Designed miniproteins, single chains, continued (3). Designs and how they scored, part 44

Each design is a single chain, and the fold is of that chain. pLDDT is the mean over its residues in the fold that is shown.

## One batch from the design tools (miniprotein)

Design m9503
Fold by ESMFold2-Fast:
Structure m9503 (fold): chain A 89 residues (1-89)
Amino acid sequence: AATTVRFELRENGEVVASVTLTVYPDGTARLGGLWVKEEYRGKGLGLELARRAAEKARELGATRIVAHVDPENTRAIAVYRAAGVEIVG
């Protein structure tokens, strides 16, 4: 069965950033739904979460870590690539 883990960063009890990791039995992991609250952008929170999720994927045995991202979302693409995540279509 696939394993799904949600990563969240909180400030003052509020979720200010999140990303979801799904690890499949075939060794593929997917990151998706990378979100950072507008007022908290530019502080590296998205990169911190993407790195934590990618590290957890490797810990769970993932051999390939991917994200499906809109090609116009240059910020998310840059964050995922910096975290060692492959961008696919």
Scores: mean pLDDT 84

Design m9504
Fold by ESMFold2-Fast:
Structure m9504 (fold): chain A 79 residues (1-79)
Amino acid sequence: EEELKKEFLETFEKVLELKDKEERNRLLIKAYVKLMEVDSEKALKAGNFANRLLLEYEEGKISKEEAIKKLEEFLEELS
């Protein structure tokens, strides 16, 4: 479980740096599906929060570093 949370966070970091929308979506969905196989409720919460952070980052409301930090803190709280 903790390994998958770490992988989800690392995938989110990569998504923020990728320019290709299709590749971003593919990687994020893959990481989300791995979480969902272990705990669907926690995965849904993490996925919704990550999507919100991605939108805030794309809109310039939050920095990349802040988005990563917020997701990291959220995943820790989720345990």
Scores: mean pLDDT 79

Design m9505
Fold by ESMFold2-Fast:
Structure m9505 (fold): chain A 74 residues (1-74)
Amino acid sequence: MRRYVARVTVERGGELVEWRIEAEEGGGLTLTVGDRTVRYEEVQSAEAARANVEALADVIAALAGATSVELREE
């Protein structure tokens, strides 16, 4: 089982807010910010999971003005 996780850190009003993007082979993609979760239910291959996590992290970082982006395979 392959799992991919991205953490995008954004500074808002002197506070660091983490956006967490997770995708798993044979599972969907999940985006979590604080208490809010958005689920994309389309089943991911390992390649799609990695590509989608990386692409979404890049988009969020660009749009939100991220201070850091961390990508991991777990």
Scores: mean pLDDT 77

Design m9506
Fold by ESMFold2-Fast:
Structure m9506 (fold): chain A 92 residues (1-92)
Amino acid sequence: SLEARRAALEAQVRAALATTPNPEAQAVLRQGLEAAATATPSVAVTILQIALDIAAALEAGERREALVTAVDGRLAADADTELRYEVVPTPA
């Protein structure tokens, strides 16, 4: 039923809220729940689905940026390690 689909989507939105560290995604998910609470079941289903889709897109963007930052950090650490080995010849 439409009510069962709404309940399932509300559970998915609450689960996403509990797990996402992204504050923009959290805001979208909270707004979706608030808007859906006052909407008809069919409109609520649409609102909740859109909120989940937007939150997922925001999280995907953040994960991509986090990966780039981690790679850059590793490359910088490797360069620093090479410099230290050239300056301090402790292993002959």
Scores: mean pLDDT 76

Design m9507
Fold by ESMFold2-Fast:
Structure m9507 (fold): chain A 68 residues (1-68)
Amino acid sequence: GKRVKLDGVVGELIPQPDGNYAFRLAANGRTTALTLSKEQAENLKTGETVNVYNAIEQRYIPMKVEVL
């Protein structure tokens, strides 16, 4: 999968059946509540801030991106 850093946290973007991507932590392999749209996940650039959906908090959170 695509490896990225979101707000300094290393993980992998895993495609979901709904077409979105879930963020899975590299350190422990756990899937987070953070979700990116297909468009966001496929167009990520280092230095950008993206609004990532947090399903637990039920809100969008701006997160800094680094593509690995």
Scores: mean pLDDT 86

Design m9508
Fold by ESMFold2-Fast:
Structure m9508 (fold): chain A 65 residues (1-65)
Amino acid sequence: AAALPAWVKARVASLGKTITDEAARLLVERAGTDRAVLDARVRELVEYIGDRPTITVEDVEAVVA
């Protein structure tokens, strides 16, 4: 559903970062539709990128198996 990638993008933005549309879609594909699981993965990705402004597909592939 288009709504979940948009929610992921909004959640990442609330933490002061951005995420690509492709990375947001991949995160939903891999983590599923549980919003608590998606929130935990977003927090892990924000920590993973450190000072970098944008979460990419490669970041999602590294963190979310």
Scores: mean pLDDT 83

Design m9509
Fold by ESMFold2-Fast:
Structure m9509 (fold): chain A 61 residues (1-61)
Amino acid sequence: GAVAEEIQRRLAEGDLEGAADLLVEATGLPRDKALFLVELAMLNGMSGEELLFAGKSIASL
């Protein structure tokens, strides 16, 4: 969806803080956790869709 596409764009631009901020808005995760997930996603080559899914899954715990 549009949110996953925007996360993907921010990751591609190296805007890790912007990707984390959008992940916070989409999932309600604390910013520190969102940023750690963004950094993990970059390290592992995760897509914006995969990152958004991971964030939603963690927020549901």
Scores: mean pLDDT 86

Design m9510
Fold by ESMFold2-Fast:
Structure m9510 (fold): chain A 80 residues (1-80)
Amino acid sequence: MEEQKKRFERVNKEADELVALIREGKFDEALERMKKIYEENFDEALLIGRRVADELIRLGMTEQAEKVRKFIEELEKEKK
């Protein structure tokens, strides 16, 4: 149960921080942060990326959401 809660909190916190960076126009910085998270834990990075894309769509930032989704797809391709 600890791992499940820790993952949930980490994913939400990282996603919120990345969305904040993107909203500030720091999209490249957000992608660099995503790549760093992927290097540490690819599985969590995928969950975080999906959460970020979902929030961006909710905010009407569909272009940025598509870029995040494509970035995550490239990371998934490298893994498998």
Scores: mean pLDDT 77

Design m9511
Fold by ESMFold2-Fast:
Structure m9511 (fold): chain A 80 residues (1-80)
Amino acid sequence: MGPEAEEEVRRTEELARELIKKFEGDKEGELGAETALGMALISAGVGKVTGDDEFAAEMAKKMAEKVEEALRKGDPKLAG
């Protein structure tokens, strides 16, 4: 890969790890359904850039858990 591609992969992995930590740390559901959707889109991009299926699966699981929590709390943004 060129230097730009190597830097993008590195930054993407770092950012994705930070997002996973933030997602796991959101015990109060403060991030909400919109953030869960945003993380789903980011995870799809990360999966394409890094080719890390395990990492993509881990992020997808965290996103699914957060969406389920938001739905249980009656988030109207997901209801239509």
Scores: mean pLDDT 59

Design m9512
Fold by ESMFold2-Fast:
Structure m9512 (fold): chain A 61 residues (1-61)
Amino acid sequence: SSAVQQSQKDFVEAVKKALKTLAEQNGVAEAKKLADSILGDPSLTEEQKEEIKKAKEEVEK
């Protein structure tokens, strides 16, 4: 449903913002720990996992 797709996109956007903010405030290592913890969730879709992996890579720069 459209509501499920919106919820999935909202989750990814929230994670991206959280990783960026955490990297800026607490450093890249803490952002990477959060990303790895989230990526360990088996309920995530493949698209969600790819977007979160990309966000993790971006905070390493």
Scores: mean pLDDT 80

Design m9513
Fold by ESMFold2-Fast:
Structure m9513 (fold): chain A 100 residues (1-100)
Amino acid sequence: SVEEVEELLKKLEERLKELKEAVKNGDEKTAREQASAIMAIGFELARIAREKGLDELAAQISEEIQRIEQALKAKDWEAVLEAAERLLEIARELLRKLKE
């Protein structure tokens, strides 16, 4: 699962980069696609966290997924980016905990 989380983290970093560029360029369609991909990665990370008994990290991941979903409904791209960046930081913490 360390390897699985490392692969998911790389995908999350790549998707976040694409999301930032899409938001900067006003490409709402691409931004929505990248945000949806980020949420899907978040669901996989939350599943792994729960399976490892890291329930607090799983809850934090789920909270940021919910924030992304709510921000998308509001077309609040700043809030989408903030939640996605927080999700990336939580994913990095998950990887650190799994390497302990």
Scores: mean pLDDT 90

Design m9514
Fold by ESMFold2-Fast:
Structure m9514 (fold): chain A 71 residues (1-71)
Amino acid sequence: SEAERKAEEAVELAKTGTPEGVTRAIQLIANLVLEGHEEEAERVYEAIKPHLTPEQAAAMERTLANARELR
C-alpha cells in the first residue's frame, strides 16, 4: 500500500543519519498523518525518534497528538 511504502521509505531515509534523510522522513510521517494513516505514522515516528533533535521530536509528538484528538 502507499502507506506501507511511505513508512518503509521514511525508516530507510532516517537510517542514513543525514540531515536531509531525517528531514525527508519527517515529511513522509506528516504526509501519512494528513492521509489518515496515523497508526503507520506513529510506528515510523518511534523507529526514527533516536535520530531526531528534541525540537523535531516535540513537533512530531504535537502533530500526532493533534491527529489523534480530531478522531
Scores: mean pLDDT 77

Design m9515
Fold by ESMFold2-Fast:
Structure m9515 (fold): chain A 99 residues (1-99)
Amino acid sequence: APSAALQAKMQAAGAALTAAYEAARTLEELQAVAAERARQETLFLYEVDPENATEKVIKLLREEGVPEEVIKEIEENKDDPEKVAEIMGEVAAAAVAAE
């Protein structure tokens, strides 16, 4: 289980992102919120479960139909959680634009 400090940080980040989503008035603002949410969720996953984080990210991306080229980029950067989080943010922003 994640630490109490990590749980509190996740809850605070989630609440702030929900408020930002409700306040968003443009597609660019919605994309920015979606990207930051995906980035934070990815970083928290690597902190809580570093050994399984990359496999869980790849499974999620495959279930969402993300191209294999993006999945390969995640696999090549598996030892860099910040880079994986950045890529996940880009995927989330692109998904919002496709709606």
Scores: mean pLDDT 80

Design m9516
Fold by ESMFold2-Fast:
Structure m9516 (fold): chain A 100 residues (1-100)
Amino acid sequence: SPRERLNAALAELVEGAIEMQKILDDESLSIEEKAEKIKELMEELAKRFDVPEEVLKEYLEKIDEILNDESLSEEEKREKMKEVVSDFIEEARRHLLAKL
């Protein structure tokens, strides 16, 4: 049913958000490894929820800008990446809901 498909898609989006938060909170990973894993998950979610390639590219570029900002500590980079992830998940939700 359309409602069951929407509920499943929203659950997948929530699971993706949780996985990205786990990556960002994983003290065994470098900031570079966190950035790479987050970008991979963003690309997979963008394909799943039909986020436009130009929109996905903006979020990937924001992650790269944070990673390459020499003025930021690793902790500050992690916190800024969390903000980008949160904004991306909200964007993906908007695209999902706009189809329905």
Scores: mean pLDDT 86

Design m9517
Fold by ESMFold2-Fast:
Structure m9517 (fold): chain A 68 residues (1-68)
Amino acid sequence: SMEEALELVRELAERAGLPEEKLEEVIKSIQEGNLATGLAGIRDLGEAAGDPELARRAAELLRQHWTS
């Protein structure tokens, strides 16, 4: 859901060193209804931030989006 995706973005934003522009792009995608694009962005940023658990959670939400 959008709420779950935005919570993952919030957790990502607490990580130092992530580019603000990329976080803004992800938030915009989610708010515009492009949830799949937003979740894929969260996954990729989570991996870049060294948070594989957050990346996995985003990937699982993305999988559920395609199976519902």
Scores: mean pLDDT 76

Design m9518
Fold by ESMFold2-Fast:
Structure m9518 (fold): chain A 98 residues (1-98)
Amino acid sequence: AEEAREAAERAAREGAEAAKASQGSAEVKAGAAIGAIGGAVGTALAAARGDGEEARRNAELAAEHAEAAAEAGGEEAKEEAERAKEAAEEAARAAEEA
């Protein structure tokens, strides 16, 4: 549970950084940040409830939103999105193992 929460916090932080570094409009950046953070929080909450399947689904949503920020452009956004995706995957695996 602790490992899933820490990984989810990292996914939220890196997803928000990807959105901030994105070349997209303010609305695109805000949407990506909200989606990445929301998915990461959902992962942590599902992990706390012992729901590995829901944690996996929320982690996928966090990763997709971080990737959307990178798609709008920016090398730094792309790097941060990859880190966010790795952290989300780590959070999902930790939740499934608990």
Scores: mean pLDDT 82

Design m9519
Fold by ESMFold2-Fast:
Structure m9519 (fold): chain A 78 residues (1-78)
Amino acid sequence: AMGKAEADASDPENLYKAIVEAAEKARELGGDYAELTIKLPNGEVITGKLPADAVGSEEVTKEDAESIAKDLGEGYKK
């Protein structure tokens, strides 16, 4: 019921879908940032801010999605 997206970083396809959903939800609410919770392959859970504008018209590659998940675990910033 809460407006948060969760994804497992071990599956890039699920991660990509969660990123898109979070960005769309942020845009719909009139915000520039989305909250995304990602579970890393190590079992660590991280939450970060994803700029809605960062998700452009191009599809994010599965490799990029995995890199984003890793960077968020280290404190990903723009």
Scores: mean pLDDT 58

Design m9520
Fold by ESMFold2-Fast:
Structure m9520 (fold): chain A 69 residues (1-69)
Amino acid sequence: SPLKAEAQALLDQAVELVKPHKGETSPALEALGKAATALQVELQSANADPAKVQSAMVALKQAMEQFQA
């Protein structure tokens, strides 16, 4: 579905964003990691609720914006 494709693209972007910061700890980095994990869990569900996927995508977008600030 278009939603799952967009969610996967966001997840891939978050993974690339985190790579150069391996070994670092910050509230923004931890929030980003948690949001990415939550979205990944929703995407791995064969019976994923679109509302939960959308909520996880919004949370990940917010975490990415805060991390890049």
Scores: mean pLDDT 82

Design m9521
Fold by ESMFold2-Fast:
Structure m9521 (fold): chain A 91 residues (1-91)
Amino acid sequence: MEERKEALEEAARLFREAAEKGDLELARKGIEIVSKVDPTLAKDLRKILEKAEKEPDKKKQSLYLDIAAGLVLIELGVLKTIEKIEEEKKK
């Protein structure tokens, strides 16, 4: 669980930076990291990146990257919530 959480936190940061800078290489690195811990999420992220790469409007391209970052953050949020529930049970 820790390795998955750390990978998703790193990927989320990379996708956010990719969206802010319009840097598709950062998004590709994020997908590579996610693919090692969540292949299903990585597949969905690759589809979004393909749309971003084909988008000539930089503003719309940034929106696709923001969507990708949002998906990673949702998955990370679920994992953090599970961790908090388990910590309360250890009380």
Scores: mean pLDDT 79

Design m9522
Fold by ESMFold2-Fast:
Structure m9522 (fold): chain A 90 residues (1-90)
Amino acid sequence: DFTDAYKEFMLRMVLSPEGRKEILEVYAKLKSLSRGMKMFFTRLVDDAYALQDKVSLQTFIAMIDDMLAIRDDPDMQAIRDYARTKLSTL
């Protein structure tokens, strides 16, 4: 169930300080986003929007801003812009 995977990921990785630190450290080592990673992050935005989870979506956008500050990535910028567009309608 994608909704269960979304909730698990948000609680353990995005909404926790330790999880956010781990994501940022992993991202800093990546050269580019894989197709699977792009699909996964896009699905997180879509599921957050479907659940009207404004707080989690705002926190996810803040994490992407931190990621982009470490290393710029056009695919991650596109995901952030998509997330911001969805957030503006909540």
Scores: mean pLDDT 79

Design m9523
Fold by ESMFold2-Fast:
Structure m9523 (fold): chain A 80 residues (1-80)
Amino acid sequence: HMEEIEEKAKRIVELAKQGKYDEARRVALEMTEEGIRYALGLAEKELDPETVKRFARVIAEAAREAGHQDVAGYAEGLAK
């Protein structure tokens, strides 16, 4: 479970680096709230501020659709 969380988190951050936000959103819809939170933390370390904001906005939408309200609110804060 831990390895799957880290693997998916790394994948969506790499997709964001490539500008593939639709694919990142699809993967995020399959992730747990903890996995999404991990991915947002990884993005803050790996991505430039503009890309972090765009990534966080896309992830916030996916998290809300999946019912992960707490991490969606956190991501919305990062997207400002």
Scores: mean pLDDT 83

Design m9524
Fold by ESMFold2-Fast:
Structure m9524 (fold): chain A 74 residues (1-74)
Amino acid sequence: MSPWELLGKAMEAIRNKDYEGALELLEELLKRYPPEELSPSQKATLRYLLRILIKYHPSEEGKKRAEELLKKLE
């Protein structure tokens, strides 16, 4: 699965308020593709989606996981 396919599925999950499913897809993305292999547009989209998850994820643990992923992009 390409980075754009994983990002697209995560966006669809967020639209459906499946924040946990979106988070798992973004975790899978960063397990398969190190940040240096992602395009600037892919990184921008990923940061945007992670910020949504930090704000809207229903659990404190889910928010923390999203913050840890965002730190890996720095």
Scores: mean pLDDT 87

Design m9525
Fold by ESMFold2-Fast:
Structure m9525 (fold): chain A 80 residues (1-80)
Amino acid sequence: AAPVVDYPAVPADFSAEEKEVVRLAREAIDAYLAGDLARAEALLEEIRARMSKLSDEDRRRVMAWLRQASLALAQALAAA
């Protein structure tokens, strides 16, 4: 079975743009774990493009969530 990632909670005060990057990041991780590397790469490029358009503050907040998500991914891979 594919590893299950216990994603960190998305803050309710995240902007629509911040929430969209988080949604794409979850989909990219799930695609990688499912073996759909082409979809994961496409989603990562969209994340990169969207991150470049965020304010410095919004980017910092999203990066903090992504660091927590990467730890959750590492834990899921270790448990699999």
Scores: mean pLDDT 84

Design m9526
Fold by ESMFold2-Fast:
Formats: structure tokens, sequence, C-alpha cells
Structure m9526 (fold): chain A 94 residues (1-94)
């Protein structure tokens, strides 16, 4: 888990606009209970998505929704987390 975070941090340092790496970092931090860092990386991913005009990209939307779900799960909101995971799956299938 910590090794995965270090690998993803290096990928973000080499490519700060890697939305997938940013959302995966947010998920990893949420799973570790670090909700503050999870929110920070999710915010960065959303900012990059807006800046590059990628908010309509199904993969980007799904990645952001999965990161949001992991943050809600870390906060104890399991119902909201499940809703967001279902939305992420629906976006990828549509």
Amino acid sequence: MEEEVERLKKRVEENPDDIRALTELAIAYAKMGDVEKAKEYLRKAQEVAIEKGLLDDPEVRADILRAQASIYEALGDTEKAEELRKQAEEVRKK
C-alpha cells in the first residue's frame, strides 16, 4: 500500500497532469484513512480535467467518481460511496 502510494507520487511528479494517477492517489490515501490528502489529490485531478476540457470523457468521469466514492467510504458514508461507484460503472458502460 505505501509502496503503491510512492509509485503513484513519482508518476504525478513526472507528469502532474496524469488524472488517472491523481485519482488513484486520492483512492489510496482514502483507503489509508488520510481523507485530507485524498481530497487534495481529487481536487487536483478535477482541476486538470477542467483545464484540459476532459470532463465529458467517460474514463475521466469514472475515475473521479471512484475517487469520490473512496473518500465517502473513508468518512463512513457507505451508502453515498456505493451510489458513486454505481455511477462510475454506468458512465463507463454508456
Scores: mean pLDDT 83

Design m9527
Fold by ESMFold2-Fast:
Structure m9527 (fold): chain A 87 residues (1-87)
Amino acid sequence: SALEEKRKELLELAKKAKEALENKDEDTFLQVLSEMEEIINSIEDEEEKKEFLKILNDIEKAGLAYLVFDREDLANKILEKAIKELE
């Protein structure tokens, strides 16, 4: 289904976001967030869109925890949870 394909794309982007943070590549991390937002905004079902927006918000919080507050431990926990929710 179209939703299953979007979920797979979001999973791959979430993994790329994690790799970008591990490499301290803020530009790639922000680009990945932008790509995820565009995919999520294309979802027509409001309940499914809300669930993916929640996951995107968690990934954004992971970026803030890592890049601004130097909380790599917290960022990794949030990202692992987000990735599992997309599997």
Scores: mean pLDDT 86

Design m9528
Fold by ESMFold2-Fast:
Structure m9528 (fold): chain A 70 residues (1-70)
Amino acid sequence: ELPKTKEEAIELLKKVIQKYHDDPSLTSLDGVEFLKKAEEILKKLNEKEFDEEAAKELVKLAKEAKVPLN
């Protein structure tokens, strides 16, 4: 469920952003707060080869956007 690599984390982030664009009503966050959290996660992922804390924040964001974590 938790991404184990930077590549997996980036792919999950792309899915979360796409899901939000397809249906913004799926999240309890407003659009500005959602995009801000996504940008903060992306910045952390770019600063390290893999950041487990950024991956955990990404999983929280995915759950807010109701993206399935298979």
Scores: mean pLDDT 69

Design m9529
Fold by ESMFold2-Fast:
Structure m9529 (fold): chain A 72 residues (1-72)
Amino acid sequence: STQEAVARVSSLEEAEEVARGLALAAQLGVKLRLRVVVDTAAMSEEERREMVDLVKRAAEENGIPYEIVEVE
């Protein structure tokens, strides 16, 4: 059955950790659905875009259905 996963990210480093976890889950054949909460409080526009793009790309590259929610 599909596993539901929720990740909260507030930095590029945390977004990279999520991306690594998604790649591992895909490699192990785990069926995953992802919800990512991106905490954008006190972030620059560039940082926000980079974090969102990184998570989105990682999910897409690994074929993982995803939802991204930005909060501030």
Scores: mean pLDDT 80

Design m9530
Fold by ESMFold2-Fast:
Structure m9530 (fold): chain A 95 residues (1-95)
Amino acid sequence: MTPEQLRAEARSALDAAEQTINEAKKYLDEAEKTGSKELLRKAGILYVAAQILASTAIWLAEQAGDPELVARARQVLSEVRELGKKIDELDEKIK
């Protein structure tokens, strides 16, 4: 695999992670409004998917030797971690 191919795959994984985070946030917001455990569960599933995608993007970016892309991927992973904290906080409230 060329560095260009690794960068392209890393960008695709990052775009997928960002889209998945946005979808998870929508389910989380709706779960907060409705108290729906089902919507919170959906947010949790998307959180796990986003974590895998962001971690994959970090690995691909590191293999490509692209420090800017690694930094972007680590920032997205940080956003995933904050999302996970909010999901856990809401889960404690709507038992």
Scores: mean pLDDT 88

Design m9531
Fold by ESMFold2-Fast:
Structure m9531 (fold): chain A 64 residues (1-64)
Amino acid sequence: SMEELREEAIRLAREMAENGESIQEVRDKVTQLAAAAGASVEEIQRIVRESERAVEEVKKEKEE
């Protein structure tokens, strides 16, 4: 489901951010994951945006 895909993308984004990978690397990997799962362009854009927010939250947690 799209909900499961979003959850997987967020988990991947958080793990990559914790490993110090760039936001661009996260965007690329999440885009690849969503596209492989058959998501539409609009769905990919939403998932990527949510993944970017997850990266920012991890960075904030590390600096707090």
Scores: mean pLDDT 82

Design m9532
Fold by ESMFold2-Fast:
Structure m9532 (fold): chain A 76 residues (1-76)
Amino acid sequence: SPLDTLERQLAIMDTVIGILQAGIDFGEWLLQNNPSMPESIKQQIQDGIRQLKRDLEMFRKEKAKLKKQIADLKRQ
């Protein structure tokens, strides 16, 4: 059903959001715990964290849309 499809998409979205958040947290941990890290490596990690944060915001917005669609279908 359309509802079952959206609920499966929501579960996948939650998994992806969790992975992106874990990646951000790990990158930030690496920067905090490696003070002797070469500046070029540090910059690459910072760039990666910024990209993951953009992706995370996008997925959180899509999750909010999916939740609204599920709620609207459950009222019908």
Scores: mean pLDDT 89

Design m9533
Fold by ESMFold2-Fast:
Structure m9533 (fold): chain A 77 residues (1-77)
Amino acid sequence: MDLTDKQKADFNAKADKDAADLKKISPKTMTDAQIYQFLSDVYQGMGDMNKGLGMDDNYDKHQGLSDIYQKKSDQLS
């Protein structure tokens, strides 16, 4: 489902912040693509867990973030 322009902007801002925060504590040898892939995998796992628990609002949020991180990783690969 296509996100609204506001939801896309909010999710992209969160993705950029999360990646920047992770870069501050990550090894300098880790690439931007690897950082975004790691975040995509984490949010995918959280989304799948919430889906199993019937927490659909949390599932949709985590899936949206996972998709944005995956796209950013793919663009940098």
Scores: mean pLDDT 74

Design m9534
Fold by ESMFold2-Fast:
Structure m9534 (fold): chain A 90 residues (1-90)
Amino acid sequence: APLSAEDQARIQEIQARIDALDPLRARLVQARAAHGLLEGLRSGDPVAGILAAIRRAEEALATEAAPEELRAETARLEAENRAAELALLA
């Protein structure tokens, strides 16, 4: 089995926390999670990508940073994610 019940519970908790976040932090968490998923798809290991996405989202939820740092990281990750999505579709 690729994901445990514990991993599924972590996904549910992350989603609930994202819904309660301010928009900038929500975008950062989503961008970090998406980056992990896309890396997994590119490497041919989507399960490793899901586990990486869970860890990256949890790390983003625990992260404290200045708003300009959060904006810069979010913009970079969103651009990297768009490039990765386009590469997967080509």
Scores: mean pLDDT 80

Design m9535
Fold by ESMFold2-Fast:
Structure m9535 (fold): chain A 101 residues (1-101)
Amino acid sequence: KVEQQNLLIDALYYVGQGIDSVQKAAQTSPNKDQAMKLVDKGRGFRNVAMLYVLQGKLDQAIDSLKQAIRYVTQGARLVNSKTGLDYVQKGQDLLNQAQKL
């Protein structure tokens, strides 16, 4: 339980870094409005995942974090944020480790 929770906290951190990176890249992108909508959805799911981690509802946290990663990845691709994609990939790798526990 503790190891799975710690992996999810680390995944939440990297997804948050991915969100920040996509927001920065979006400011100079012609796809800004669409990318920001995707980032806002990703942030919403990340916030829900964080709440589930705090409640010990780790399966629900995993499901919400999968949605966050999906939306942030779409936003990163729209604005060509390599840094955003790299952070989201780190979050996905940690999420995959947590799911195996």
Scores: mean pLDDT 91

Design m9536
Fold by ESMFold2-Fast:
Structure m9536 (fold): chain A 80 residues (1-80)
Amino acid sequence: LEQIVQEFREQLQRIADDLFAADTPLDEARRILETFAEGWVQTVAAERGLSPEQVQQLREQVQQVVDEIVAQYAQRVAAA
């Protein structure tokens, strides 16, 4: 689980970097990042046959990563 969350973090960071390079507003970037995260969790849960308990744990870890990257994005936008 930890390794797959790390892979998610790397993918989400790349998306955030691309969005920042495109001057995407924070509100739109947040929506895109959150939408990607939800789709990713659903896909991984289905492909790996995760239990409801494992899905809940994955959602909590993924949400923490989204919150961290969105907060970093907000700081970068404020500094620009």
Scores: mean pLDDT 84

Design m9537
Fold by ESMFold2-Fast:
Structure m9537 (fold): chain A 78 residues (1-78)
Amino acid sequence: SEMEERIEIVEERVELELKAIEPRSPEEQKVVDEMKEFVKEAIEKLKKAKTKEEANKIIRELFSFVDEKLEKIKELQA
């Protein structure tokens, strides 16, 4: 289905971003762990979404969270 294809694309994109992170400290590892947990919960919610609007909201919140945490890791690595 269209939703299944969209979920696959979202999962692939987030997996690539997470795999690119190499945590160098316990603080960075904590951020990565928080991201992984949030991603897992968001994908499960996305699979249960009944409307396109609900799915769009979940995807937006997911990428917003990931972007925020990636910036935090960049700050820790600076």
Scores: mean pLDDT 82

